# Designed miniproteins, single chains, continued (4): the designs that were tried, part 34

Each design is a single chain, and the fold is of that chain. pLDDT is the mean over its residues in the fold that is shown.

## One batch from the design tools (miniprotein)

Design m13156
Fold by ESMFold2-Fast:
Structure m13156 (fold): chain A 83 residues (1-83)
Amino acid sequence: SRFRENPPLSEEQKKEIREETEEALKKDPSKENALKLMEELGRKYKNAQAMIVVMDTVDPVFGSDSEFIARAAGLVIRAMVED
């Protein structure tokens, strides 16, 4: 997988991802926007951990939504596995 060999994200990068996610959800609080952000930030940082940080950041909003959890987990798995 293109993301397996990347170094861990710094605490500053995790903070930036959390803040960007929170601001984006203030403008568009949809599940689709959260999922789009996971893919965009995973690609921007070239690291599946960025997708996990987005998912953790939206957990208070979507953490009980089984559809969101399944779709979000699927995106992370696909990013980590070679097709």
Scores: mean pLDDT 78

Design m13157
Fold by ESMFold2-Fast:
Structure m13157 (fold): chain A 81 residues (1-81)
Amino acid sequence: MRKRIEEAAERGGKEVEEVALTGSDEEVRKLIVEKTREAKEELGKEGAQVVANKMLSAAAKAGVSLESLQKAAREVQEVLD
């Protein structure tokens, strides 16, 4: 279980970094929300939260705006609830 969550989080973070280099903040937000929904179905709510946190952290490091990060975090909470 934990190993799968870590691998999913690492992969999600890497994809977010790649999209942030070539895409818009809006595309990064959509990717984070979509991947969080997928992770919830595969890994459950707790696993999805770990994946989402890793992706949000990667987006912040890649220079995504604070406003876009806050919007993404809110949408992630809606998916997880």
Scores: mean pLDDT 82

Design m13158
Fold by ESMFold2-Fast:
Structure m13158 (fold): chain A 78 residues (1-78)
Amino acid sequence: MKRTVTSRDGIKVEVLLDLGSFVSGTVTVNGKTFRILGHSAGRTYEVLDEKGNVLARGEVAPGETPLEAGARLAAELA
């Protein structure tokens, strides 16, 4: 079943994998598709382009999930 998470900024992320400590999703902003990789326990995330190149890495803000943090940064990169 398809699962979608919406960030507090209204960005929708399609969840591809959720293993508890690790999560991945895909977000499309301004016609550009980004992959998000998150580590919930480590509170870190990576944003990748469609080719798998890492565009940015960061730490998850207080009150934010890794997918929400990645979606926010993807919107800034688009």
Scores: mean pLDDT 74

Design m13159
Fold by ESMFold2-Fast:
Structure m13159 (fold): chain A 93 residues (1-93)
Amino acid sequence: MDEIIEEEKEKLKPYLDAPKLERLKALVKAMEEIAKKLGAKETKISDTVTKLTLKDEEGNEVTYTIDEAKNTVTFSNPETGDSITWDLDKLAK
């Protein structure tokens, strides 16, 4: 796992001087790749929307919904229905 995280960190270095929105998009892509390497179940909802399902160390299920057309990432707990949406355009201000 440490090797996977270090590889993704190296991929982010070229984006340090990029606009904040591009850095945030690169970070989201790095997190998506780390989740997939950790065994996340990938579900393609549409051409621009991907859902990743992970279990944490306590067995709690968390889903990430990445919408590349809207530049949003939604974190949700399917057991409680709680969700947090990150709007990358607003975070890049």
Scores: mean pLDDT 73

Design m13160
Fold by ESMFold2-Fast:
Structure m13160 (fold): chain A 89 residues (1-89)
Amino acid sequence: AREARLRAAAEAWAEWARRAGVSEEQAEAIRERMLAAGRAGATVAAEALKELGAPEEAIRLFELLATVEDAAGEAEAIRLAERLGLLEG
């Protein structure tokens, strides 16, 4: 249950990165990093994108989401991502 939730969350953040203009390889690296850390979220995604040299606009977006996650928690960061259309498929 816990592991399945982590995998689902990591895949969701990877998909949002793809929608923000991140390459498939970079999105997969985000997913792998979250699984290795045992934690998903905007902070892990932002750090991964910066290290991988992702597009500046995507890095800025995920740094903003990480700021919301740090200040208001993961659920609020997810709500902002949904509002920005990153969850609409």
Scores: mean pLDDT 77

Design m13161
Fold by ESMFold2-Fast:
Structure m13161 (fold): chain A 81 residues (1-81)
Amino acid sequence: SAAARRPRTERLLTIEGETIEQVQKALAVLADYGLVEEVISVGERTATARLRPADEGLLEEAIREASKYATRVRVEERVFD
């Protein structure tokens, strides 16, 4: 069947903090929400992770909570068709 290709979205998380403790606390919040698919890297002041597909409202809540612990919490969406 020549069904139209559905776009696939991947969400990449970047956390930046002043200390490794801030970065780890922010990452733990997102993990506790069940949103972390894979941790890509953890450094002294930065972490990157791939996020699971999730409702936008749940993602926004998790980012808001994580942002209490880190200087910056950023999600980049990549769409693949």
Scores: mean pLDDT 80

Design m13162
Fold by ESMFold2-Fast:
Structure m13162 (fold): chain A 97 residues (1-97)
Amino acid sequence: GRLEELARRLVEETGLSYKSATIIAGAVLGESPETIARYAGISVRDAQIALNAVEYALATGRYDAAAKAIELVTGEKLSKEQVREALELARRLAEEL
């Protein structure tokens, strides 16, 4: 589906884990926490935490908060710059799907 394809492309372009890429792709596509949890293989609670932090980052530019939430949920340590770049890329790639 669109979520899986976008997450796959993000993994290829950025080297992010599939879990982190699925969270970022899901946020960009407007997917529910339930859908993100299913495809990322995480709990709905963890998906909600990560999604809230990513939405906050998109609204405020606080990508450091999104990076910390993704680390807590996936175990992957990302810089705020990596999260910003991945979100910008995901938005561009989503237009091609």
Scores: mean pLDDT 90

Design m13163
Fold by ESMFold2-Fast:
Structure m13163 (fold): chain A 105 residues (1-105)
Amino acid sequence: NISDFLLAAEIEASIHAGVESIKYAVFGDEKHFQRALAYEELAKIFRLLREKQFTPSSLEELEEFLRSHPDAKISLKPYHLQAAYHALQTQDVAGALELLESALD
């Protein structure tokens, strides 16, 4: 279901944040620090979407994050976000799941 996909996206974003934090500690490059902060914020947005059952304000926060961080890399980003958008616009969770399943291996 969409909540499980958002939980997976939160976990994946948190893992990316951890990896970038380690890279910053090892290499000292500020780009890794900025990426770690960006992934932490993305994880918080996914959690808010899951806990608040897709409020419009949480979606606007997610869209603004994606606009300002086009280099944020998460494997679930396009498919899970598209499904969340579909579910919000149509109130069709089954259609959102079908969209995700058709896009995943």
Scores: mean pLDDT 64

Design m13164
Fold by ESMFold2-Fast:
Structure m13164 (fold): chain A 81 residues (1-81)
Amino acid sequence: SEEIEKNLKKAEEYREEMNPEARKYMDEAIKAVKEGDWGKAFEYMSRAVRAAAGDPKHREAAIKAARHIQLAAQEQEKEAK
């Protein structure tokens, strides 16, 4: 789906604005959503936001990336029906 690809691309763009620890967790979240493992994706999104909490700009980037991963997961759920 173009919508899934678009949202994952946006998540990858925002991950570049994060600190290295948050990027590792965000990469795992992106990988998990590509595999259809939404539980693992949501766990790693939470870890990424927590790892980015020390800097407001890093935290905002992590939250934006997480939002786009959530949108990609929602689109996957719609396509699975």
Scores: mean pLDDT 86

Design m13165
Fold by ESMFold2-Fast:
Structure m13165 (fold): chain A 63 residues (1-63)
Amino acid sequence: SEAKASPGSGGGAAGAAGGGDGGSPEQFRNIAYKGKSTPGAARNGALWGGGDEEAAEAAEKGG
């Protein structure tokens, strides 16, 4: 299958925040900072990573 046609990328940012990928930052919550801070940033990190990819893609497209 084609990676670019894979739903993983499309749902990655949103799914990671609330999905299985989001489970990774949840493990950090078990330490002490449960609810916000680092794990919250990781949740936004998935979206930020997607935004960063969008920015890079837009830059390449524009430049």
Scores: mean pLDDT 44

Design m13166
Fold by ESMFold2-Fast:
Structure m13166 (fold): chain A 95 residues (1-95)
Amino acid sequence: SLLDEIRSVIEAARQSKDLFDKLALLGAGLNMLKNALRNDSLPLSELRRLLEELIALLQELLADPSMSDVAKQQAQSLIQEAQALLKEIDQKEQS
């Protein structure tokens, strides 16, 4: 299922030891969540939980002293996009 695919991508990011692979997988997971929100293909509660988990993983990466300035900027951009999607979910739940 789409939910299982997204969870697998996020888990792969969690388990990866390569910072570049982690960022790429988290970016892919975010894109899947964005598409799922736009296509109404997953419950809003599941999208919220996965977005919050993805943000937490990105925040952990920002705390890593081995992160380059470019990688930190990419992680910050992904956090900003994920937070914007959470705001969109909040608006939809009030409709």
Scores: mean pLDDT 87

Design m13167
Fold by ESMFold2-Fast:
Structure m13167 (fold): chain A 102 residues (1-102)
Amino acid sequence: SEEEEFRKKVDELIDKLAEAVKNGDYETAARYLVELFDLLLKHNASFEEIDEVFKKVAEKLGISPEEVRELFNEILRGYFLGLSDEEIIKRVAERLKEIKEK
């Protein structure tokens, strides 16, 4: 089903994101966060589904759900400002690094 495919893709992206962070590869981690954001938008995810994804990301990365929300807000701001994908990825990578190195 589309719901099963969606959940599988979410879990795969979160696992790849967590591995990139463990390796200190914040740019690759930011690319997976952007892909996850785009997947949630494409799926027209509910607020409940988005909250569940934020909690999963927070648990896997060892950060707060509020910090995950800040990262997603950075992606959203970049889109509203008409930034390139590469500039959005750079900003998200810098923010994620700051959060993890505190």
Scores: mean pLDDT 87

Design m13168
Fold by ESMFold2-Fast:
Parts: C-alpha cells; structure tokens; sequence
Structure m13168 (fold): chain A 99 residues (1-99)
C-alpha cells in the first residue's frame, strides 16, 4: 500500500509539473495543486507506519492526481492527462489495500 501511494504521488507530481510547463493560465493553479499533492503524498507514504497513515498518503495522491488531470485537460497536455489518470488509479489501489 505505501509503495503504491508513493508511486501515485510521484506520478501526480510529474503530471502537475508537465501541466504547469504548458503555460496555460487556467490550468496553472490545478497543475500547482497536483504537484503539491504529489509531494505531500510522497512524504506521507515514506513516513507511514500504520494503515491510517497509508490511507492518508493514498488520499493525498488521489487528490493530487485529480488536480493534475484537470490541469492536463485544460492545457490539452495528453501526457499530463495520462499520468494524472495513472496517479488516481494507483492511489485508489493503495487505498483499497490499506482499507
């Protein structure tokens, strides 16, 4: 669970940064939110010692992925969309395994 949340956080960070680099003003706040959510998920996952902390990390990764996905869609960046969707998928799997 923690490893999947960590990977989901990495993907959310990457997707958010790609969306930000596109320079779309409407996408910018969502890209930043995605990147920050991804960073937060990674820190939470690395420090997780129990199921609740693993769930918290997964939730942060999902939230970051959703923001990055929205930024990717607004900017028309297919790579950011793909990575955001994968971050959400892995985050949900981490959440399911942590219960």
Amino acid sequence: AAELALKAGELALEAGLIAVRNGNKEALPYGIAGALGGIGAQFQAERARNRQQELDAATSAISGGESALKAGRLSGDEEAVKLGEEAIRLGREAQRLAE
Scores: mean pLDDT 82

Design m13169
Fold by ESMFold2-Fast:
Structure m13169 (fold): chain A 65 residues (1-65)
Amino acid sequence: SMMEKIREAARKAAERYAEAARLALGPDAKIEIEELDETTLKVTATLGDKELVITIDGRKALELE
């Protein structure tokens, strides 16, 4: 279904961002993925006083594939 594709695109985008954030902050960075709605995820990467936050729109993530 279209919704299943959108959710999968959001998940893949979140995983790619988490990997990039670990590369930027280091392997000890703590990653949190939060579902804001059915198609939107929030990824937060924290290490000490450093924080990287991104909101992933699954519809836009699918369009960018």
Scores: mean pLDDT 83

Design m13170
Fold by ESMFold2-Fast:
Order: C-alpha cells, then structure tokens, then sequence
Structure m13170 (fold): chain A 86 residues (1-86)
C-alpha cells in the first residue's frame, strides 16, 4: 500500500457495508476510506452545495453524524474525524 493503513471502527465499517458489503477487512488505506465515504454519501443522496459552491455532506439523522458530532460537514472534516478514531 502507498497510503497509511487505518483500522476502521465498528460503526464506520457498518456504514461502509452499504457500499462495500463484501469487504470484511479490518485495515483500509486513507484513499479507500475517502472513496468509501464519498460513495456512501452519494448512495444516500446526502451531498449538496452551499451558497459558496462548496460540497457539503448532510449528516442529519445519520449514524455518521452522531460519530462526527455535526449535522453537516465537508468530506475533509469527516475524514479527519474518522482518522482521530482509528
């Protein structure tokens, strides 16, 4: 792997099963985690643009929102929170 390996928390792994149901690995690269988060957000139709044209992920009433502690976040903010829990 050309990226740092991250051990997924059980809650993050549960979210990823919606987009990668056959992936039972405990360790993922940062790039794989980022791609899975994007795919999860797209699958759940949670991405919108704010007034400045920035891509925001709507986390209201989601398990990821409970993990991150926010109702909305950028992909970068979510990745940072996931990294803090790895």
Amino acid sequence: SMSELLKLTPLIKELFLEVEPEDNREEWTLNEVTIALIRWAIENKLIYQNENGEDIIDLKDTLLGEIVGKDEATLSEIVEKVLSLA
Scores: mean pLDDT 75

Design m13171
Fold by ESMFold2-Fast:
Order: structure tokens, then C-alpha cells, then sequence
Structure m13171 (fold): chain A 76 residues (1-76)
């Protein structure tokens, strides 16, 4: 739980997330009870950070991937 929140804070501080997306992620992490969905989110955020740090994606790409992940997790 705290590990995911720390990762979200790091992405926000790097400018990879809008404040709106940051708040939506925190709400989802606090409300989500399915450990598989939380693990999927953690892995996705870690991959986004790694891709950005390696120069494979820009900040706009990172925001889009996170937003898409939120949509997919909420559609259930």
C-alpha cells in the first residue's frame, strides 16, 4: 500500500502526473480491495517510471498510460 503511494508521489514530483490524475490514483489505491488489481497498478506505474527514466516515453505519454490504466481498472 505505502509503496504504491510513494511511487505515485514520485511520479507527481517528476511532473509525469497531473494533480487530477494523482488524486484519482490515491482514491483508487485507498478504495481497491483486490490485491491482483493493486499489483497490476504497482507494476504498471513502475514500468512507466522505468520507461520515462530511460527516455522511451515523455511526460505526456506517461500521463496517457496512467489515465488509460485508471479507466481499465474502473470499468469492472
Amino acid sequence: MEEIKKLIEELLSKGMLSKETYEELLKLVNEEKDPERLETLRQTLTSIKEMYDRGLINKEDAEKIVRRTLELLRKR
Scores: mean pLDDT 79

Design m13172
Fold by ESMFold2-Fast:
Structure m13172 (fold): chain A 82 residues (1-82)
Amino acid sequence: GKLEEEALKIAEKVYEALKKGEIDEAEKIAYEGTKELAKKYGVEGAKEAARIMLEYLGKKGVSVDDLQRISIAVLDALEEVK
């Protein structure tokens, strides 16, 4: 659906930043993207989007350390939109 498509677009942008070694930019994209999805689909939609994004990045072989940093950015965004 549209939520999944938008989550995957954000995940692809995060992945591109990580491939360039731009971890701070990747965290910013994940944070802002999660907040935008929460505004459009609510907190529960944003949580589902977060799951989709992290699954995509894991499947692409992103390191555990980078996944942890992206996960923290996503959780910070979700906490702010409560």
Scores: mean pLDDT 88

Design m13173
Fold by ESMFold2-Fast:
Structure m13173 (fold): chain A 73 residues (1-73)
Amino acid sequence: MIPKEEIDREVDISLARMAVSVAKLAIKSGKKATKDDIEIMKKHIEWTKELYKKDPSLEPVLKELEEALKKME
């Protein structure tokens, strides 16, 4: 039996990975990030930090989001 917490964690990881992919595509295209894009990225980073406190395996995802934010600023 898979606990609900594990299912919720997998969904959160998938959403964080999608945010990284979108950010990487924006950086690669040379498109200037909007203030809304930066705010969305900050929210994904904060959300991933809370998950990281429970699961250190999220460290690569958190690092990629933080690096994407630095390139968007």
Scores: mean pLDDT 69

Design m13174
Fold by ESMFold2-Fast:
Structure m13174 (fold): chain A 62 residues (1-62)
Amino acid sequence: SAERDAAGARAGAASGGGGAATGAWHYFKNGQNPELGRRGAEAGRAGDTEAAAELGEKAAHS
C-alpha cells in the first residue's frame, strides 16, 4: 500500500548513515532482534520498502 510504502521508505532513509547503528542499539536494549532490524534498514536503503516494513515488524515482535 502507499501508506506502507511511505513508512518503509521513511524508515530506510532514517536508517541511512548513523541511523542504522542507533536503530540496532534500540532493538538490542529492548530485547528485540537487532539482526532483523539491521536487515530491515538495509532493505529500506535498497528501495525495497515492503521488505523493510515486514522485517521491521518482525524485529519489533521478536
Scores: mean pLDDT 54

Design m13175
Fold by ESMFold2-Fast:
Structure m13175 (fold): chain A 83 residues (1-83)
Amino acid sequence: GRGEELDRMIEEARRMIRELERAVREKKPPAELQRRAAEVIAELERVIEMAEGKIIVSNQELLREFEEAMERARAILREIEAL
């Protein structure tokens, strides 16, 4: 069902966030960091859009987690753009 799809997207988004954080720690090239950060933003935007229809169930913590991850990804893109 739609809930199962959302849960899978949340798991995938969390995995992508972890991979981005790992790439930053491992000092991967700017081109890779830019690609991964853009992918994280795109995936989180999709998850947030799908979740908005179900936010009547306690998801404030999840939204906070995703907002923080999006801001981190945007910060990485801004840092690379400044190079």
Scores: mean pLDDT 76

Design m13176
Fold by ESMFold2-Fast:
Structure m13176 (fold): chain A 61 residues (1-61)
Amino acid sequence: IDQLTPSQLARLAEQLGLRDTAELARQVEELGQDPNLTPEQIQQIQQQTALVKARIREALA
């Protein structure tokens, strides 16, 4: 899970039926495409990515 990209996390969440988690992963992917990210935006992306990974791990347990 820790080696997956946001795009791969979104696909996995969709396959598991986690619609809200898949949507969050897609939002993280879109934010990560901005070439002018601020430090605050980078921190937000990191926190949201960690949340997506945690929800997928819970579903797989």
Scores: mean pLDDT 77

Design m13177
Fold by ESMFold2-Fast:
Structure m13177 (fold): chain A 91 residues (1-91)
Amino acid sequence: SPPKFELPAVTSPEQAILATLFQIIYGMAKLGFISNEEAQELYNKFKENINDREKLKQVIEELVAIAKKHDSPEAKAIVKMLEQIIKALEE
């Protein structure tokens, strides 16, 4: 079964970032880069740290490391998306 994600209402920049991260995690699970259990744990970790930019950045960097282990166009696209989110968190 796919991971159970609740997407927040997009009412703030933080919630927009969280919604994008949920879609990336779901995509990574669907591609087999992470398990459904790991996806759920990562989802909860992002949800708990939504207001902590440094902790969010660290979890995103963990996703980048996972994606970089895979040599596919999908993995390269995920890395680019995650790196853009890191840049947005630094602005």
Scores: mean pLDDT 78

Design m13178
Fold by ESMFold2-Fast:
Structure m13178 (fold): chain A 89 residues (1-89)
Amino acid sequence: LKSAKDIEKWLADVVVKKPETIEVKQITPEQLKAEGSKYKNLEEFYSAVFGAAKITGAKVIFIVENESDIPIVERVAKKYGVDYEIKKV
């Protein structure tokens, strides 16, 4: 995803298609800011992802390379009450 519009379109497609699982690869705060995204930080981005998952009933699979993001993902998942799995690479 290279722009805020692309992120919005991807999330809208998730809501429409209602997949059983949503795979999210870890992104950096710098990547999020560099793209002029409407998401100011990782927590806002993950909130949008888990919000879409809650609407569709999908399970979120978070692919993580650095454990520093795990607490943010877990906090957001609990807030939305979405089933999730963390895969460490």
Scores: mean pLDDT 70

Design m13179
Fold by ESMFold2-Fast:
Structure m13179 (fold): chain A 100 residues (1-100)
Amino acid sequence: AKEKQLEILRKAEEEAMRLLEEAGAPEEWRRLVEAVVEAAKKAVENGGVLPLEFAEELTERYSEAAERYESTEAPPAVVEAERLLEQALREVREIRAAEK
């Protein structure tokens, strides 16, 4: 079951990275996506509940990074990548709930 959860996270990361690369987004955006996925994988490995509040806080943090590096608003590709990650996190949470 952990393997399926990790697969969902890997697939979301792959698609998010693809979107950012095709859009020519700066390296910093790809690193933020990697950080979110790694945090989620760590939560899965530790057997704890995956908190959505954590994902929301990371969203706020990279919005601040966008303002600092490029503009006040995050690029569209970053917004879409965030949406994909949020969906993956919710799916992982549901699978873990069903296992119990």
Scores: mean pLDDT 67

Design m13180
Fold by ESMFold2-Fast:
Structure m13180 (fold): chain A 62 residues (1-62)
Amino acid sequence: DEEKIKEIKKMLRLPEDASLEELKKKAEERIQKALNTGGALAPAELEKLQEYLKFLEKKIEE
């Protein structure tokens, strides 16, 4: 779990002290922006961000 959180922080370019809520918000923003602009993000990157979002949601709910 710690490793996954570090990967998410790296992908979102957030500092190591960023909260899970901040990570979730940033992931949501990037996904929405990509979908709204119709091409700013590669399909593989979009899928990875969606996986990260689901992971973060589960962790926040715990």
Scores: mean pLDDT 74

Design m13181
Fold by ESMFold2-Fast:
Structure m13181 (fold): chain A 86 residues (1-86)
Amino acid sequence: MAAELARLKEEMARLIENARRAGRQALELFPSVRPVVDEVLRLTEEYAQATLASRDQGLEMRRQLDDAWRRLGAALGQAYAEAEAA
C-alpha cells in the first residue's frame, strides 16, 4: 500500500517533468504555441493532483489532458508547415 502510493507519486512527478521538457522543446522551435503548452502543463499538474486524490477524478482529467496534447500536436503541425513554407 505505502509502496504503491510512493510509486504513483514518483510516476506523477515524472509525468510533470516530461511534460515540462516537451513544452520547452516545443517553445524553442515555435514560440507561437505557448498558450497550448501552458494549457498542457496546467492540465498535467491538475491530472497529477486528481489521480492522487481519486481514480475517478484522475480518469476524467486524463481525457482533458489527452485532448490538450492533441491540440498541441495540431498547433505544432501548423507552425511547422508555416515554417517550411517560409
Scores: mean pLDDT 83

Design m13182
Fold by ESMFold2-Fast:
Structure m13182 (fold): chain A 57 residues (1-57)
Amino acid sequence: MTTVTLPKPSWMSGELQAVATPEALRRIQAGEPAPVRLYLDGKPAGTVLMTGAEYEA
């Protein structure tokens, strides 16, 4: 799995991280949407669909 720290709005405190499985990361890199789990300070903050352009930036 790959974990990255994402930029967050100024109103949000803490650290925002995205976690993708190897399969999800492969699909994102192929330009396909795949679910990525979000964590804020280690707590689940939701799930988003991301594409290669959004994740690799």
Scores: mean pLDDT 64

Design m13183
Fold by ESMFold2-Fast:
Structure m13183 (fold): chain A 87 residues (1-87)
Amino acid sequence: AFINGLKIDADAKAQLELVAANLNSTGSGSFTGNNGPVESKTVDIAKELNANVTVTAFGEEKTFTGENADATTFAPPYKSKVDFVKA
């Protein structure tokens, strides 16, 4: 649990730093995964930077605009592709 938590936190931090750098330089970015905390934070970062972010999970894509980013309806982790697409 501790070792897995530290590894997940390191991977999550690295991913968020890459997303933040890309959003700051281009005004757009993408993230692949279904890790609830990282994906919710990615949407928060996009909103703060007034940028677009595309999240890819289960072979489907959803785009959040900075002004319209809605972490309340985007509630990962999703259990299935159908749940992700409907969110």
Scores: mean pLDDT 53

Design m13184
Fold by ESMFold2-Fast:
Structure m13184 (fold): chain A 85 residues (1-85)
Amino acid sequence: AEEEAKNATTVDEAGKGLSEYAREKKVTGEQAQKGLELGGERVAKELGIKAGGGIEALGKALKTSPETAKKAGEAAVEGLEEALK
């Protein structure tokens, strides 16, 4: 219950941060998808998450723990920055 609540809060917070970043940088949906794939792939490799793609890896990371979800959010922002270059 407590761990689930913290996980849900961290996921929500990561989603808001990513959404605000995308709005500020005027990111397109295609760039956002590419950024999430890149970020998720990095998280999957770093944390040993087995997934078929970056977005799937992000989804698994978000459900694992609050710490992992926070890392997933940070990696998604970094992937988005890379996709914008």
Scores: mean pLDDT 66

Design m13185
Fold by ESMFold2-Fast:
Structure m13185 (fold): chain A 115 residues (1-115)
Amino acid sequence: IEARRAELERLARETVEEIERYLEENKDASPEEKKEKVIEILRRGLRRMADAAGLSEELREELIEQGESAITLTFTQSVNDKLSMEEMNERVLRTVRAFLDQAVGEVVAALEAEA
């Protein structure tokens, strides 16, 4: 379980780093473009985590849907609040980190329940 947790934490960290790099390199992209790319990177990261954990197709899809919903809501609220691009990027990164930390915990808990 410790080795599996470490692998999932590494995949989560790599996903956050890829999103952070994208936002830094593409600061002038529109909110819609950023949303689509962040969701794409997050979906790929969550799929890798689900595969590494051996999650069922149903749990994998649920996890991806939760992540996409969280990011979509964060971008929508940021646009509605008229946040600066810097404030929006910071909020998105906070949401991504919080979601991935929660996802690692939920995946590990599911693996422990099967044992």
Scores: mean pLDDT 83

Design m13186
Fold by ESMFold2-Fast:
Structure m13186 (fold): chain A 65 residues (1-65)
Amino acid sequence: MDRAFEAVQRIRELAKKYGLKIKISIDGGTIKVYIEKSDEKKEEELSKEILKIGKEAGVKVEVYL
């Protein structure tokens, strides 16, 4: 299983825990995560956790709010 695929699964599970809707796209080895506008505090917290997942998995992640 690819590290990027594992990171995407972790990100999806985390977003579900936060109750936030996200879109994920993979472009040129970068995981792009788009967080649907809802709660700014939750969006910021989720964004930080997503970036942490990327760092731990060794994959490049970009988050868009």
Scores: mean pLDDT 81

Design m13187
Fold by ESMFold2-Fast:
Structure m13187 (fold): chain A 102 residues (1-102)
Amino acid sequence: STMEELKRKMRELIDKLIEEWKKRGRPPTYQELLDLFREIMDLIREMLPDASPEQYMELLTFAIQYLQEKMKLSDDEVEVVATIATGVLQEELKQPLVFVRP
């Protein structure tokens, strides 16, 4: 299914970024987490253009849980990540109307 393929691509993206952060020896910055969730939104938009808010929430929850598992995040760190992810989702869902010029 498209949801399973999206989850696979999200895992691949997250794994790649975690490897980069590990090599650097420092946790991700606020900006790096923003950029990650923006890339996830771009991926969802490309593969599932008619995604419902519920589908966005499922995919975002999956991404947060996968980050928590792979990075062994504390509850406080998960709250920060979830706040960033929620902010990016709110911006995505408030996309400006695309007007087709006649």
Scores: mean pLDDT 82

Design m13188
Fold by ESMFold2-Fast:
Structure m13188 (fold): chain A 67 residues (1-67)
Amino acid sequence: SKEEELAKLEKNIKKELLKRGATEEQANEFIKLVKEGKYEEAKKIAESVGLSEATALAMIHEMDKVL
């Protein structure tokens, strides 16, 4: 289902952000901002933990496709 696909994607994105040094709060905020369509704010969180702009945008686009 769409809900199961989104839950799996959120789990994978959270794991990647945590692996890169994000806090759990930052990872949860990133997911929330993407769901709210606040892509620029979400991108800034990902960039703050060392992701490139291209990687951050790729993560945002993957979530947007399922939302």
Scores: mean pLDDT 82

Design m13189
Fold by ESMFold2-Fast:
Structure m13189 (fold): chain A 85 residues (1-85)
Amino acid sequence: SMVDEKIAELEEQMKGKSPEEILELGKEFLRELASDPSVSEDELLRAWMRLLDVISELISDEKVRQEIIDELNSLLEKEWKKSLE
């Protein structure tokens, strides 16, 4: 699927990047998917779960990983609330 291809590309882009760069790439990815009317809620949720796996593999520092996940989750919740209005 297009979503699967995008997450694979994102994982390659995130390799060797700083946690701050990983966060910004993750934010851009989630905003793009959340604003795409062809992407279902189920596809967005699957993409989110795959993004969590990628971040967990790339960021070994537990505290930094959790801070990034928390920021991305906050963004996803904001985009989700917009879709319900």
Scores: mean pLDDT 81

Design m13190
Fold by ESMFold2-Fast:
Formats: C-alpha cells, sequence, structure tokens
Structure m13190 (fold): chain A 55 residues (1-55)
C-alpha cells in the first residue's frame, strides 16, 4: 500500500544519500537534484546519480 511505498522510498533515499556522502561523490554530483529526483524514483538511484553528475 501507499504507506509501505513511502517507507521504502524514504529508506532507499536515505541509503543512497549516505552512500554519496561517504564515497565523496557529492563533489561531482548535484546532491540536491538527486534528492529531489530520488524522491520520485528511488529505485533508480544509480541512473539518477549519473544523470545529475556535475562532470
Amino acid sequence: GPVDQAEVEDSLLRMGLEVIRRTGLRENIDLEAVEKAAREDPRNLNELIEEHRLD
């Protein structure tokens, strides 16, 4: 249901953002744009990271 989807989205978003922060990729990624996009499509985080890379 919607509640389960919201919890999954939140978990995936937090996990992805933590990975970005810890790996230092945030220096080459528009983290704000990734956060916004991941909120709508959290399952496709890898593509979102590539799409919003500053390099």
Scores: mean pLDDT 63

